# Designed miniproteins, single chains, continued (5), part 95

Each design is a single chain, and the fold is of that chain. pLDDT is the mean over its residues in the fold that is shown.

## One batch from the design tools (miniprotein)

Design m19511
Fold by ESMFold2-Fast:
Formats: sequence, C-alpha cells, structure tokens
Structure m19511 (fold): chain A 63 residues (1-63)
Amino acid sequence: SEEEALRAAEARGQAAMDRIKAEVEELLATHKEEEAIRLLAERFGMSLEAARNVLETYLEAKK
C-alpha cells in the first residue's frame, strides 16, 4: 500500500541518516573535518559552505 511504501521510505531514510552520522563521527574522531564536510555535501547534495554550516550547528548542539 501507499502507507506501507511511505513507512518503508521513512525507515530507509532513517537508516541512511544513521549511517551518514556514523561516517561523520568517525572522520571527526580522526581529525578529518574537511572530509566530513565533503561527505555531508555529497550525501545531501549541498554546497561545501552549506555542509560546513550544518556540521558547525551539529557540533554546537552536542555541547
């Protein structure tokens, strides 16, 4: 059904987000901040500047 398809899409989206978060955290743990920014830009289809702003917001939220 359409409802099942939407639920499956949401679950896949969450799994993809969790994977991206894990990859970003690993890069940050190894001091590869620029690689983390590039990864975010590629995965979310945004500019490097926008990805940097997203990462900075994420790091501030963790404080």
Scores: mean pLDDT 76

Design m19512
Fold by ESMFold2-Fast:
Structure m19512 (fold): chain A 65 residues (1-65)
Amino acid sequence: SMAQKMAGLEQIKKSAEKNPGIEVEVVGDKVIVTTKEDTYSNRMFALALAVEAELLGFKAEVVVT
């Protein structure tokens, strides 16, 4: 449902807030996860958030800086 989709998105945003090396932006139906510091740990965390977003039915994109 839309409510479950939005609740899941809120959890993704809260998870990202705990990691200063990760930024999450929502543009329409797309979730963009950006690694601010290019580390293996940050790439894996960003990928995990992107997969969660796709499972919720969003489009997801990972940007490595």
Scores: mean pLDDT 84

Design m19513
Fold by ESMFold2-Fast:
Structure m19513 (fold): chain A 63 residues (1-63)
Amino acid sequence: EAAPPVTAEIREEWAAALAKGEANQGLPAEVAEKLKEAVERVLAGEVSPEEAEAELKAFVESL
């Protein structure tokens, strides 16, 4: 957990790790699009990395 606040450094690392393509390798296109949206929302400050990650997991499990 990134308590108390989520820092810009954490958001940047999260976005960089996902953008590096490790999560994109072998993923369906729908999952890759969801990853991109989640990263954009985290960078925009709309959601925390934890919330975005939970949303992605729920989406993948619903496939």
Scores: mean pLDDT 65

Design m19514
Fold by ESMFold2-Fast:
Structure m19514 (fold): chain A 78 residues (1-78)
Amino acid sequence: SKQEVLRKIAELMGRITRAKNRGDKEEVEKYATELANLLLENGLISKEEAEKLKQRLVNAETGHELGEIMHEIMQKIS
């Protein structure tokens, strides 16, 4: 359901944020990949957008950049 997808997006964004705060690059890549795949599998983004999203999530250096990415994701779902 849409509600289950939204819950999982919030969960994964939280995991990415916490992994970045710990400096755990492997966990960041893991959860960024899971989030991009979740959106792709639910038809919310294309394969090209999924790869770009994964790189943006991995490369974001600030909570502000992560917030911008989250806002863009939410716009695609609404």
Scores: mean pLDDT 86

Design m19515
Fold by ESMFold2-Fast:
Structure m19515 (fold): chain A 58 residues (1-58)
Amino acid sequence: SKPKELEKLTPSTLVEVLPEMLKSKDPVVREAAEKALQLLQDLKHPGVEPILEELKKL
């Protein structure tokens, strides 16, 4: 595939990494995760609900 395939990351990829990024101690990582979560919320992705549940534990 072309290198541009990286731009076509699936929502499932984001869902898998977001909980860990949002729980990160690094503010830069958390900010990036917040932006990605906002995009998933805009898309109404079902994976958003589990991530929000994880955030409640923080």
Scores: mean pLDDT 67

Design m19516
Fold by ESMFold2-Fast:
Structure m19516 (fold): chain A 63 residues (1-63)
Amino acid sequence: SGSELDIDKAMVVIAGAALLTDKSLPEEKKEEVRRLIEEAERARTREEVEELRARIKELQKEL
């Protein structure tokens, strides 16, 4: 159906998947990214997705 929430969730998953392809990301952070992707798939509110997006952005800064 394409609600804004579904699109935002998909964007977090895509960003997380991209981080997992980066060879400079430590294994412990890869485990965190996999958890964030699972949480994004389960998220039911915009606030949950925004928190997950913020954490992905922080991890991107470490690359």
Scores: mean pLDDT 82

Design m19517
Fold by ESMFold2-Fast:
Structure m19517 (fold): chain A 74 residues (1-74)
Amino acid sequence: MELDNKAVAYALRGVGSLLEGRKDEAAQDFRKAAEYARESGDEVTALIFEAKAYEVQGDTEKAKELREEAERLK
């Protein structure tokens, strides 16, 4: 359930990229954060980061679906 340091690092990069208006880079960083969270066994956090990546790219429907999946795993 603890976040891996790499997942946190990529999530922070994603936030930084968003603040600079680099949506494609932000989405890529959030996907990497999700990958590392999943590798550390934190599937709930991985789904949240994947949802954020889709939201950043404008796919709000897919983002909502992934957030609902994360809620079901609690």
Scores: mean pLDDT 81

Design m19518
Fold by ESMFold2-Fast:
Structure m19518 (fold): chain A 75 residues (1-75)
Amino acid sequence: AEEYLQRGEEALARGDYATAIGYYAQAIKLDPNYAKAYNNLGKALAEGGWREDAELAYAKALELDPNLEIEYAKK
Protein backbone atom coordinates (compact mmCIF):
# COMPACT_ATOMS: atom_id res chain seq x y z
CA ALA A 1 0.00 0.00 0.00
CA GLU A 2 2.75 2.50 0.96
CA GLU A 3 4.64 1.85 -2.31
CA TYR A 4 1.57 2.85 -4.35
CA LEU A 5 1.03 5.91 -2.14
CA GLN A 6 4.62 7.04 -2.83
CA ARG A 7 4.31 6.44 -6.59
CA GLY A 8 1.07 8.41 -6.59
CA GLU A 9 2.78 11.35 -4.88
CA GLU A 10 5.57 11.26 -7.49
CA ALA A 11 3.03 11.31 -10.34
CA LEU A 12 1.10 14.15 -8.68
CA ALA A 13 4.32 16.19 -8.27
CA ARG A 14 4.88 16.07 -12.06
CA GLY A 15 1.24 16.93 -12.85
CA ASP A 16 0.25 13.43 -14.00
CA TYR A 17 -3.08 13.37 -12.17
CA ALA A 18 -4.48 10.31 -13.99
CA THR A 19 -1.43 8.20 -13.03
CA ALA A 20 -1.55 9.51 -9.43
CA ILE A 21 -5.25 8.56 -9.18
CA GLY A 22 -4.43 5.08 -10.52
CA TYR A 23 -1.73 4.50 -7.89
CA TYR A 24 -3.93 5.76 -5.03
CA ALA A 25 -6.72 3.45 -6.27
CA GLN A 26 -4.26 0.51 -6.06
CA ALA A 27 -3.35 1.50 -2.48
CA ILE A 28 -7.06 1.54 -1.58
CA LYS A 29 -7.59 -1.83 -3.30
CA LEU A 30 -4.90 -3.36 -1.05
CA ASP A 31 -6.25 -1.61 2.08
CA PRO A 32 -9.85 -0.34 1.73
CA ASN A 33 -9.56 1.39 5.14
CA TYR A 34 -6.38 3.33 4.20
CA ALA A 35 -7.60 6.82 5.15
CA LYS A 36 -4.37 8.51 3.99
CA ALA A 37 -4.74 7.02 0.50
CA TYR A 38 -8.27 8.47 0.26
CA ASN A 39 -6.92 11.86 1.39
CA ASN A 40 -4.20 11.78 -1.29
CA LEU A 41 -6.75 10.58 -3.87
CA GLY A 42 -8.89 13.62 -3.01
CA LYS A 43 -5.92 15.93 -3.56
CA ALA A 44 -5.12 14.38 -6.97
CA LEU A 45 -8.78 14.56 -8.03
CA ALA A 46 -9.06 18.20 -6.91
CA GLU A 47 -5.91 19.26 -8.79
CA GLY A 48 -7.08 17.36 -11.88
CA GLY A 49 -10.41 19.24 -11.82
CA TRP A 50 -12.65 16.42 -10.55
CA ARG A 51 -14.05 18.44 -7.63
CA GLU A 52 -17.10 16.28 -6.76
CA ASP A 53 -15.01 13.07 -6.69
CA ALA A 54 -12.39 14.88 -4.59
CA GLU A 55 -15.01 15.85 -1.99
CA LEU A 56 -16.22 12.24 -1.77
CA ALA A 57 -12.65 10.97 -1.32
CA TYR A 58 -11.97 13.52 1.45
CA ALA A 59 -15.24 12.61 3.20
CA LYS A 60 -14.27 8.91 3.11
CA ALA A 61 -10.82 9.71 4.53
CA LEU A 62 -12.35 11.60 7.49
CA GLU A 63 -14.96 8.84 8.01
CA LEU A 64 -12.17 6.25 8.31
CA ASP A 65 -9.86 8.45 10.43
CA PRO A 66 -11.46 11.53 12.03
CA ASN A 67 -8.02 12.63 13.32
CA LEU A 68 -6.54 12.77 9.82
CA GLU A 69 -5.45 16.27 8.85
CA ILE A 70 -6.98 17.22 5.49
CA GLU A 71 -4.71 19.76 3.81
CA TYR A 72 -5.25 21.51 0.48
CA ALA A 73 -4.36 24.84 -1.09
CA LYS A 74 -7.16 27.40 -0.94
CA LYS A 75 -8.26 28.71 -4.33
Scores: mean pLDDT 75

Design m19519
Fold by ESMFold2-Fast:
Structure m19519 (fold): chain A 87 residues (1-87)
Amino acid sequence: SLSDILRELVEKYGLPSSEYSGLILAFLEKYKLSKEEIEKMIELAKKYKVPLEHVLLAYYEKEEDIEKIAELPLSEVLRKIGKLVGL
């Protein structure tokens, strides 16, 4: 399942578990991201030391804009992702 894939990759890369896993999973399902695409996003989150939620928003807007998105408060990022997935 997407939940199992996300947990496996988060543990593999040593990222902290997110309290917003349901929102992350809704985004991954809506945009039909593959395991390989999810792994790339997790690698970017670790590289830039940002929450995975910031990388998901950057992916929607543009992956190259990660540094710009990293400046947004997590609450605003969660609000934007929530709107994108209809929550």
Scores: mean pLDDT 76

Design m19520
Fold by ESMFold2-Fast:
Structure m19520 (fold): chain A 96 residues (1-96)
Amino acid sequence: MKPLSKEEFDIEAEFALLQIKAVVALETARRYLAQGNLDEARAAIDEARKTVEEMRKLVEENKDKLSPELYKDMKATIDGLEAEVDALRAEVDAAE
C-alpha cells in the first residue's frame, strides 16, 4: 500500500510507451505479411525486436527500483512480446 515512487512511475510510463511501440510494429509486420510485402514485414519485425530489447534494458537497469511483483510482470510482458516476434519472423521466413 505504499504509493508508487516518482522513479517507479517514470519507469512504468516509459515501459508502457515502449510496449505500445512494439505492439504497433508487430501489427505493421502482420499487415505487410498479409499483403505479401515480405521485406517491409521483416523491417517491422526488426523494429519490434529492437523495441523489446530496449524494454529489457530498461527493466534490467532499473530492477533495484522496481517492486519484485512489478519486475516479474514487466519481464513476463517482455518474454511474451519476444515470443510473438520470433513466431512472426518464422511465418515471414515460411512465406513465398
Scores: mean pLDDT 85

Design m19521
Fold by ESMFold2-Fast:
Structure m19521 (fold): chain A 107 residues (1-107)
Amino acid sequence: SMEERLKELIEKLSKDKPSVEQVRAAREIGRLAAESPEAAKMIEKLGGVDKLIELLKNSKDPEVQRAAAEALGALVRAGSDKARTKLQELLNSPDPAVQEAARRALA
């Protein structure tokens, strides 16, 4: 099912996973959100937005931060108010790299 696929992808976003898995999962989540408003809504419900925001804020890997920003941007475009609100909060981050990533995701 789509829900089972999304749960697996969201689990791969966890901090303990290798960067390559986090990047792949974030990119796939972004594609699914862009293609299906139903998938975007389910990603939000399953905690995908919260995990992507956490990667954007805390990952030391620029590829992971970029993939998370792109996936969050796709969720915003699909109508996720939670993704938009969380990214807007990050525009006030004391970390300039986090500010720029949030700005890019909202563009």
Scores: mean pLDDT 88

Design m19522
Fold by ESMFold2-Fast:
Structure m19522 (fold): chain A 78 residues (1-78)
Amino acid sequence: MSAEILAVSAAMLALATKIDLELAGKLTEEQRELLLEAALKAARGDLDGAIEAARKLVELGIKEAEKILELAEKAKEL
C-alpha cells in the first residue's frame, strides 16, 4: 500500500466514524452494519469493498456516505 492510498483509507475510515457519530441512534441495524463494513474495508485498503458498502448505504438513504465514494474514486486515480 502506498502512503497516498493509506492516507485516503484513513480519511475514509474517519468519514465513516463521523457519519456514525452524527447519525447515532438514527441508523437501522442494516445501515450500521454496512457503515462498519465500509470503515473496516477502508482501514484494510480494500477500496473496492469500501466503495460497494458505501454505495449500498447511499441506496438505503444515507447520503453522507457519498463522501466516502468521492474519496475512494480519487484514491483510484493514484
Scores: mean pLDDT 74

Design m19523
Fold by ESMFold2-Fast:
Structure m19523 (fold): chain A 72 residues (1-72)
Amino acid sequence: GMSVVREVVAHELGRLARELGLSEEAVRRIVDIARRYGSPETAKEAVELLRELRERGESDEEIVRALEELMR
């Protein structure tokens, strides 16, 4: 169901955020956002956005805000 999909999205985004060197606080916030709003339709866009923002040197706070806006 949707809850299982949200948990998968949360796990993948949390793992990627850690690999990209975001803080544990930012990782927890990203996981919480994905558990609340995650969907198959936005999952790919969320992964790409996270990578793009980190590549551009955006702050943890800016990345968290952008992901919340995208998935909400």
Scores: mean pLDDT 83

Design m19524
Fold by ESMFold2-Fast:
Structure m19524 (fold): chain A 60 residues (1-60)
Amino acid sequence: MSEERKKAAKELIEKGNFEQALEAAKQLAQLGDLEGVRELAKKAEELGAYEVAKEMYELV
């Protein structure tokens, strides 16, 4: 579970590339990085992307 992967996914969320960020969250979940997925979901929620955040929370 790479910190760089999590950082890249946060950048995707900030740029509005939510589909790619969700795919990155799915990969983190498969690797067992559930805390990383939760951080991404929280970031998406903070930016108002509630549907994406909900899907990320469903991975945890």
Scores: mean pLDDT 80

Design m19525
Fold by ESMFold2-Fast:
Structure m19525 (fold): chain A 64 residues (1-64)
Amino acid sequence: SAAVERARKLLEEGLKKYDEGNYEEAIKTFDEAIDVARQADPNDLEAGALEVAAATLKSAIKSK
C-alpha cells in the first residue's frame, strides 16, 4: 500500500540520518514513520512490523 511504501521510505531516511550522527532528525523521521504505519490497514502485518522497527530504533537512540 502507499502507506507501507511511505513508512518504509521514512524508516530508510531515519536510518540514514542516524548513520550521519543526526540523532534529532533521525528521531523525528522515525516518529513520522510510526505515524504513517499506524494509518495503514490495521491487518497489514508489514505496516505493523515497520511501526515496531521505527519505535525500537527511536528507543535505542534515546536509551543511551
Scores: mean pLDDT 81

Design m19526
Fold by ESMFold2-Fast:
Structure m19526 (fold): chain A 93 residues (1-93)
Amino acid sequence: MIEGKITVYVPKEKADEIFEKLEEYARALADAHAANTGARVEVKIEKLDEVIGDYVKIEITVRSDSPELPRLVRELADAAKALGVKAEYEIRE
């Protein structure tokens, strides 16, 4: 099973708006990935209200046995960057 984790830091005032957009996009991309690969994809998104200089941490975790999961992780990180926020990702087997 491959696990991808995307970490996003967003300004507190925009955290709820960006969380909702990321959740919608993460679900849509995961559903498309599952349909294209036939593999099950597990998605978890969490808003961590840790105050880091007025930023909120959002974590998106995706898990699948699909070898294409790294592509989904990169697409999610790119989506976050398109929203104008800092995004980092890591992939573990």
Scores: mean pLDDT 79

Design m19527
Fold by ESMFold2-Fast:
Structure m19527 (fold): chain A 68 residues (1-68)
Amino acid sequence: SAAEEAAKKAGEAIEEGSRELRAETGVEPELTVVHLDETTGKVEIRAGDLVVTVEVDYMAGKVTVTRE
């Protein structure tokens, strides 16, 4: 289903973001679930001064990744 595919893509984005931050900072990233419900989710991955935000819209099948 679209929701299952979106969840899988979000998980992959979280893993990729964590790997990226670990490689760039040498620090283990901290994962914070900002929002999670049946329709949407938002997770922040932080290491030092860097953050990767992963947002998922299960209904639209969209995953958005923002890097700061």
Scores: mean pLDDT 82

Design m19528
Fold by ESMFold2-Fast:
Structure m19528 (fold): chain A 68 residues (1-68)
Amino acid sequence: KLEQYKKDLEEVENTLKNFDEEAAIERLQKEFGLSREEASAVVFTAKGLLEAAKDFLRWQIEKLEKEK
């Protein structure tokens, strides 16, 4: 399970590293007709969830590594 958490963490970190907020905002405005303020709120929420997932995975990895 530790290997899976490390892989998931790498994927989340890569997603955050390549996350283009402006491109995501423009995409939401174009596809869903959202205002810039609405699209920005969605993008900030999604980014916050990814940051929380990263922190959770790091905590799980550290916990499992300490059990050795």
Scores: mean pLDDT 79

Design m19529
Fold by ESMFold2-Fast:
Structure m19529 (fold): chain A 80 residues (1-80)
Amino acid sequence: SVGERALRAALAVVEEALKTASPEDQPHLQAAIDALREGLASGNAAEGFLKAISHLRQAKNGEEYIDALVAAVAAADAAS
């Protein structure tokens, strides 16, 4: 499904960002990952994204994480 593909693309980019994130940003990225995984498990992509973006906005580099997530989702859609 489109929603599942988008959630998986978002999850991959947030998980990658977590590897190099500052200690202050790590809890926010982890919360975003948990929200995206819950979206996949429940089939509620919209709620998963809204919660993930909400968590990323609390991070110091939140805008950069959100931009990367949006770009990855757009790229996954274009590749389909």
Scores: mean pLDDT 85

Design m19530
Fold by ESMFold2-Fast:
Structure m19530 (fold): chain A 90 residues (1-90)
Amino acid sequence: MAEKEYEKLMKRLEIIRKTLDWIDEQIEKETNQKVLDNLKTTLETMKIQLRYALKHAEEVLPPEMVEKLKKEIDEILKRIDELLEKIEKK
């Protein structure tokens, strides 16, 4: 059970990483402030969702899987912060 839940979460994180790569590309190309503001809102929402996902994982997964998941989520959160800073510098 826990292994399948961990695999589902890891697959979700892979999709999030691909989405962030796409958002990074959009930020580079985009000059419309309203669109950039929408991307900022999306990134901030993703941060909230990732923090909630980690909290729920801590309740259902073994500590070793939580530690690995936390590392992956922390890397994604850092990437989101870098993208948010990139938007603010436009």
Scores: mean pLDDT 84

Design m19531
Fold by ESMFold2-Fast:
Structure m19531 (fold): chain A 116 residues (1-116)
Amino acid sequence: LEEELRRLVERLAALLREAGRPDEADTVLQLAELLLAAPPEEFKDRAITFLEAVAGALLALPSLSPEAKARIQALTDEALARLEAAKTVEETLSVLVEFLRRAIAVLEEELARRRA
């Protein structure tokens, strides 16, 4: 799960740079490093901070359609609720991995529309 999270974060950072947001890409990478270095008792709080930062970066993208932003907001709300219920580091990582996979798919669909 940690290696999968790292790969997804690197993919998200690359997409954020492609979308013209290198500072947000660097912030997401830094927060992921801080998350993975966290002791178990801090992991959930850092996971929430990380997820909110990712969601904020995506929702701030002017290239995202209103429909894509609504999807990101729904994914964020669902992931935050699941993080609140998570009892282990593994459950927390699973929530973040699923959120990142789904959020990255939305961003990739939106960037593909730049063909015009």
Scores: mean pLDDT 83

Design m19532
Fold by ESMFold2-Fast:
Structure m19532 (fold): chain A 87 residues (1-87)
Amino acid sequence: KEEELIKKARELLERAKEKLKEGMKAFKEGNYEEALKYFEEAIRLAEEAMRLLDTLSSENEEARKLRIEAGEVAALAAMNKAIVEKI
């Protein structure tokens, strides 16, 4: 059922956004080990959402939109993780 998969993907994406936010806060506070853990979790959750959405038809506009958003969250978390890893 597409609606159930979209709901689950949306829940995963919201969790990924929260982990990204927590990671950025930890990074700002100088808690680099904590920031890395949050960024890794954000990447994992966003990738799970993307994988789930990839099982849906390309005709599903809502799924396409969520897939783009999940990709953006994963990319942002990965960029921040790379910055922290150089410290």
Scores: mean pLDDT 86

Design m19533
Fold by ESMFold2-Fast:
Structure m19533 (fold): chain A 74 residues (1-74)
Amino acid sequence: SEKLKKLKEEIIKRVEERLDAAGVPQEVRDNLLKTVKALLDEAKNEEEIKDISEQVDRMVDLVVRHVAAKRAAA
């Protein structure tokens, strides 16, 4: 239980750090973090957390790419 909670918190922290480092606007960060937290709340074991972590990494990559493209286009 505590180990699963810690793994979920580590994923959330990693996402926050990646979005901050990429300069993602606060509104976009808050929306993505809300989605990530909701997905992690459904996870009941380490394997499910790992699967969600992989999905989350893909979502973060898409958001970072989209924000970078928008910034380049004004």
Scores: mean pLDDT 83

Design m19534
Fold by ESMFold2-Fast:
Structure m19534 (fold): chain A 98 residues (1-98)
Amino acid sequence: NLKKEAEELYKKGIEAYNQGNWKEAADYFRKAGELYSQAGDFEGAVKAYELAIEAYEKANIKDPRTYYLLAGAYRQLGEWEKADEYVKKAREDLESLR
């Protein structure tokens, strides 16, 4: 039932996103992605993490953790090139936060 909880958080993320509450939307999408991943729904996790990244960018917040989580989900889907791309993005963001 983690997938149902993920869907509810994803819906809350969409509602916050449509209201321009970017940080709140990003936090909901990230949590939804984590629950999708725990449920083995890596396609759902990718979708949620991508929206979380977009919402964090709109909020002008750097969140390297979400890039690592997205890379992990892509690895589970066998999308190794995409996974490597997002690991590189996470490293760049971590270096910029020093």
Scores: mean pLDDT 88

Design m19535
Fold by ESMFold2-Fast:
Structure m19535 (fold): chain A 61 residues (1-61)
Amino acid sequence: GAEKSAKAAAEAGAKGDAAGAATGAYQRWLNGGSREEAIRAVQAAAKGDAKEAAEYALRAG
């Protein structure tokens, strides 16, 4: 559940994988998480900010 998606998002951010972090945020939103935080994660990823994208992905769950 939530722990697996949170770990994946954190690891994506640590590796500089902005797209992976944004994908994690989207999956967390689909599983009942925050739409607003998922949108912020996608916006951060679009700017190339993998760390910020991962932080918003974690908040999305």
Scores: mean pLDDT 76

Design m19536
Fold by ESMFold2-Fast:
Structure m19536 (fold): chain A 59 residues (1-59)
Amino acid sequence: LEELAKLDPELAKKLIEELEKMAEESKNADVYEALAKGYEALGDLEKAKEYREKAEELK
């Protein structure tokens, strides 16, 4: 996600949206960690922190 966000931000956003759907359905810490990294790469630090906290809560 980090590399993709730098090379193709539009594609990275689409993948993040799909990961958000998966996270809501699965409550999976790995998916939330991927979302946190994706949002950090896009510069959305508030969303990145929110998803990181959710990932930690699931551990």
Scores: mean pLDDT 75

Design m19537
Fold by ESMFold2-Fast:
Structure m19537 (fold): chain A 70 residues (1-70)
Amino acid sequence: ADALLEKGEAAYKAKNYEEAIAYYEKALELDPTNARALANLAAAYFKLGNDEKALELGLKAESLATGRPL
């Protein structure tokens, strides 16, 4: 799972956002509650101009990662 996130982050840094999305989606298949994969997936969708999907995934990531004080 973590190896898929690393591959996705490498693709994202290379500006290969579609490839990054594929790796993040594979990471989520292994762990659907992986907040880091959701946050990175949201960022990649935002870079591709899919603002609605980016917002949906970003909010889900926030609720899983740190929804604690609020």
Scores: mean pLDDT 77

Design m19538
Fold by ESMFold2-Fast:
Structure m19538 (fold): chain A 71 residues (1-71)
Amino acid sequence: MGEETLKELKERFEANRPVAIELLKQANEKDKENPATSEQVARLVGLVLRLLVDPDREATVAEIQKIIDEI
């Protein structure tokens, strides 16, 4: 069980990493035009960390996208 869980975690990390990078690029471009608040940055960082290991990434991606759209 522990070995299978670690394998699943690694597979989610590798699958979700490119999505996280793309969302961070989008957030950075938004921040250049209108600086994000410290609260928005803290929420974004927390959700990106969650996204990297999330078995259901769609909801987390949507939450990150909402924060980026608020910037």
Scores: mean pLDDT 77

Design m19539
Fold by ESMFold2-Fast:
Structure m19539 (fold): chain A 80 residues (1-80)
Amino acid sequence: MTEEERLKIAQELRIKYIKDKMSPEEILKFAEEQGVDEELIERLKKLGASPEVMARAVANGYTEEEIKQIEKEIEELKKK
């Protein structure tokens, strides 16, 4: 799947999540069924991200660099 195809699917999922008011569980299920990287979802779960944040990250197609930035932000919060 090309990056453009992935972005198109993510955009469609984003609209569906908002319009259909899907539960966090349904959002994550749809992301998995559409071939979005399961490793991304697992990583965000370990970081303590909320289901809304995970769904948002999946829909926007966060890169490894952006995920590492989120890791740093959470690590700084844990410092306190």
Scores: mean pLDDT 65

Design m19541
Fold by ESMFold2-Fast:
Structure m19541 (fold): chain A 72 residues (1-72)
Amino acid sequence: SKFEEYYKKGQLLFLQEKYEEAIKYYEEAIKYGEGIKKAVAYHNLGEAYEKLGKYEEAEEYYKKAKEIDPRI
């Protein structure tokens, strides 16, 4: 699915410490994800913002993830 393609690219970029690029791919993934998949993408988006020192943005995305799936 398009979600998985964008999400996997985001994960690869995150592992390469290319956080700004990872964010772009996670944002694209979110457009195609629903439920748990969307929540996971929001959580990873939060982690990428946190790595960039953007803690307020990170908190917002973590909250969005938890609103969809409280287990995240």
Scores: mean pLDDT 88

Design m19542
Fold by ESMFold2-Fast:
Structure m19542 (fold): chain A 115 residues (1-115)
Amino acid sequence: DIKITESGGGTVPAGGSLTLTGKVSGAKASDVGMAWLRQAPGRPLGGVAAITDGAVGYAPEVAGRFTISLDAAKNTATLTMADLEPADTATYYFAAIPKDGGPTVYGAGTQVTVV
């Protein structure tokens, strides 16, 4: 069974930076896509950044400010968030997406608050 561990949320002033780390256990990094999603109060869950086999994608609202990186040896994907804005305030979820078509596994969520 795939399990997710998330870390690195918190409260930060506008213009500040945070780093979120998602770790996958029970699968190899090569066997899953990895993504960060977020949900702001009263809004649907939306994609933020994704990485699969070195291919990277970003939502337009975070492109140029956020960077996702994969450490395959540690089974971790790290989201480095720069120039944070109050609109970035949300619960952030790490996701592992099995390449074999198994169900997506989500982490419990990490709160990010920008003041």
Scores: mean pLDDT 88

Design m19543
Fold by ESMFold2-Fast:
Structure m19543 (fold): chain A 62 residues (1-62)
Amino acid sequence: SSSMKESLIFVAESLLKVASEEAKPYYEKAIELAKQGKLDEAKEQLTKGEQIHFGLPPPAVK
């Protein structure tokens, strides 16, 4: 669990350094949530940041 938290913070901090301006607040939120131990919420914010940074749409469920 601590290893997962540390890995998530490391990934989010690494992405934040190269992130687009639109993606930065999501990576910053992911880091804050991970520090609070809210790993599921942190992963959600990280995914949103990645989608924005890479211009990827969320998978469409029909």
Scores: mean pLDDT 77

Design m19544
Fold by ESMFold2-Fast:
Structure m19544 (fold): chain A 109 residues (1-109)
Amino acid sequence: LPVSVGTVTLTFKALKAGARVTASAVFTGSPTFLSIDWSVGEAAKLVGVLGEARFETTAVSTVEVQALKAGAEVTVTATATSLDGPVEGSGAAFGDPSPVTVATSSQVL
């Protein structure tokens, strides 16, 4: 089976150093999600995964991110891998983000 990869990238500016932001990614389109992996740019650190769920053709992951520098642009990326079907992503961030931009991509490998 071809491996499918979907990516959701959330970008925001933290209002202060130490601010905690909850980022969520939702991936749809495959019954066979294998993983959701998170990466964070240099202006923040990953605190931890708060929860993950997989149901039907949907996979959801939520993480907590801590900003390291006030006014810096923070980038948080979720990458989902599946064994079957195209992967579509969407995301949201909550806490002290301002503004939040969401970018998504899908690729079959």
Scores: mean pLDDT 74

Design m19545
Fold by ESMFold2-Fast:
Structure m19545 (fold): chain A 91 residues (1-91)
Amino acid sequence: SVDEVIEELRKLAEEARKLGLTPFAQALEDVADAIRKLKDPELATELGRQAVELGKKAIEAYKEGNQLEADIYLALLTMLVAVAKLIAEKE
């Protein structure tokens, strides 16, 4: 459900914030806010699940000391935020 995905995104944002990964935390919160505004719950859930996966991979890469991989996942997450916001604006 959308609510479950939003809760997962917010939990990941809190974990990212505790690690000092402010850009990751902001992107995860931005996705949660964007998908909450989407009229299509199936699309909102799918975009949210993609963001959860990217967020988990980013945090794991960071914990493993792979900064380049973490930065790549942040870039992908930022692109997903832009797409979700665009869809919300065009609805």
Scores: mean pLDDT 85

Design m19546
Fold by ESMFold2-Fast:
Structure m19546 (fold): chain A 99 residues (1-99)
Amino acid sequence: MQLERDQLASFALMIASIAREIAKKTEDPEVRELLLEAARLAEEAADAIRAGDLERAAELLREAARELRRAAELSGDEGIEGLARAAERLAEQAEALAE
């Protein structure tokens, strides 16, 4: 219900925040752009969750996960890989809540 949506949106925003913080410390411009794109997608997913569009939220979180996996592959950063897995898990939770 409302609490589950609020929690899901909060986790999406947490992914966005962490991606932006890693982007600030990244010297590789390609990795930085991928992290910023993933953050934008996660923020858009949070908006979709709040609007009740859980199917769109799942799609956006899967796109964020793909951008994060590409960033992890280029950087070798296990933290970014963990963030990609978190985004995939949130996408699964959004799909489970879709009616």
Scores: mean pLDDT 87

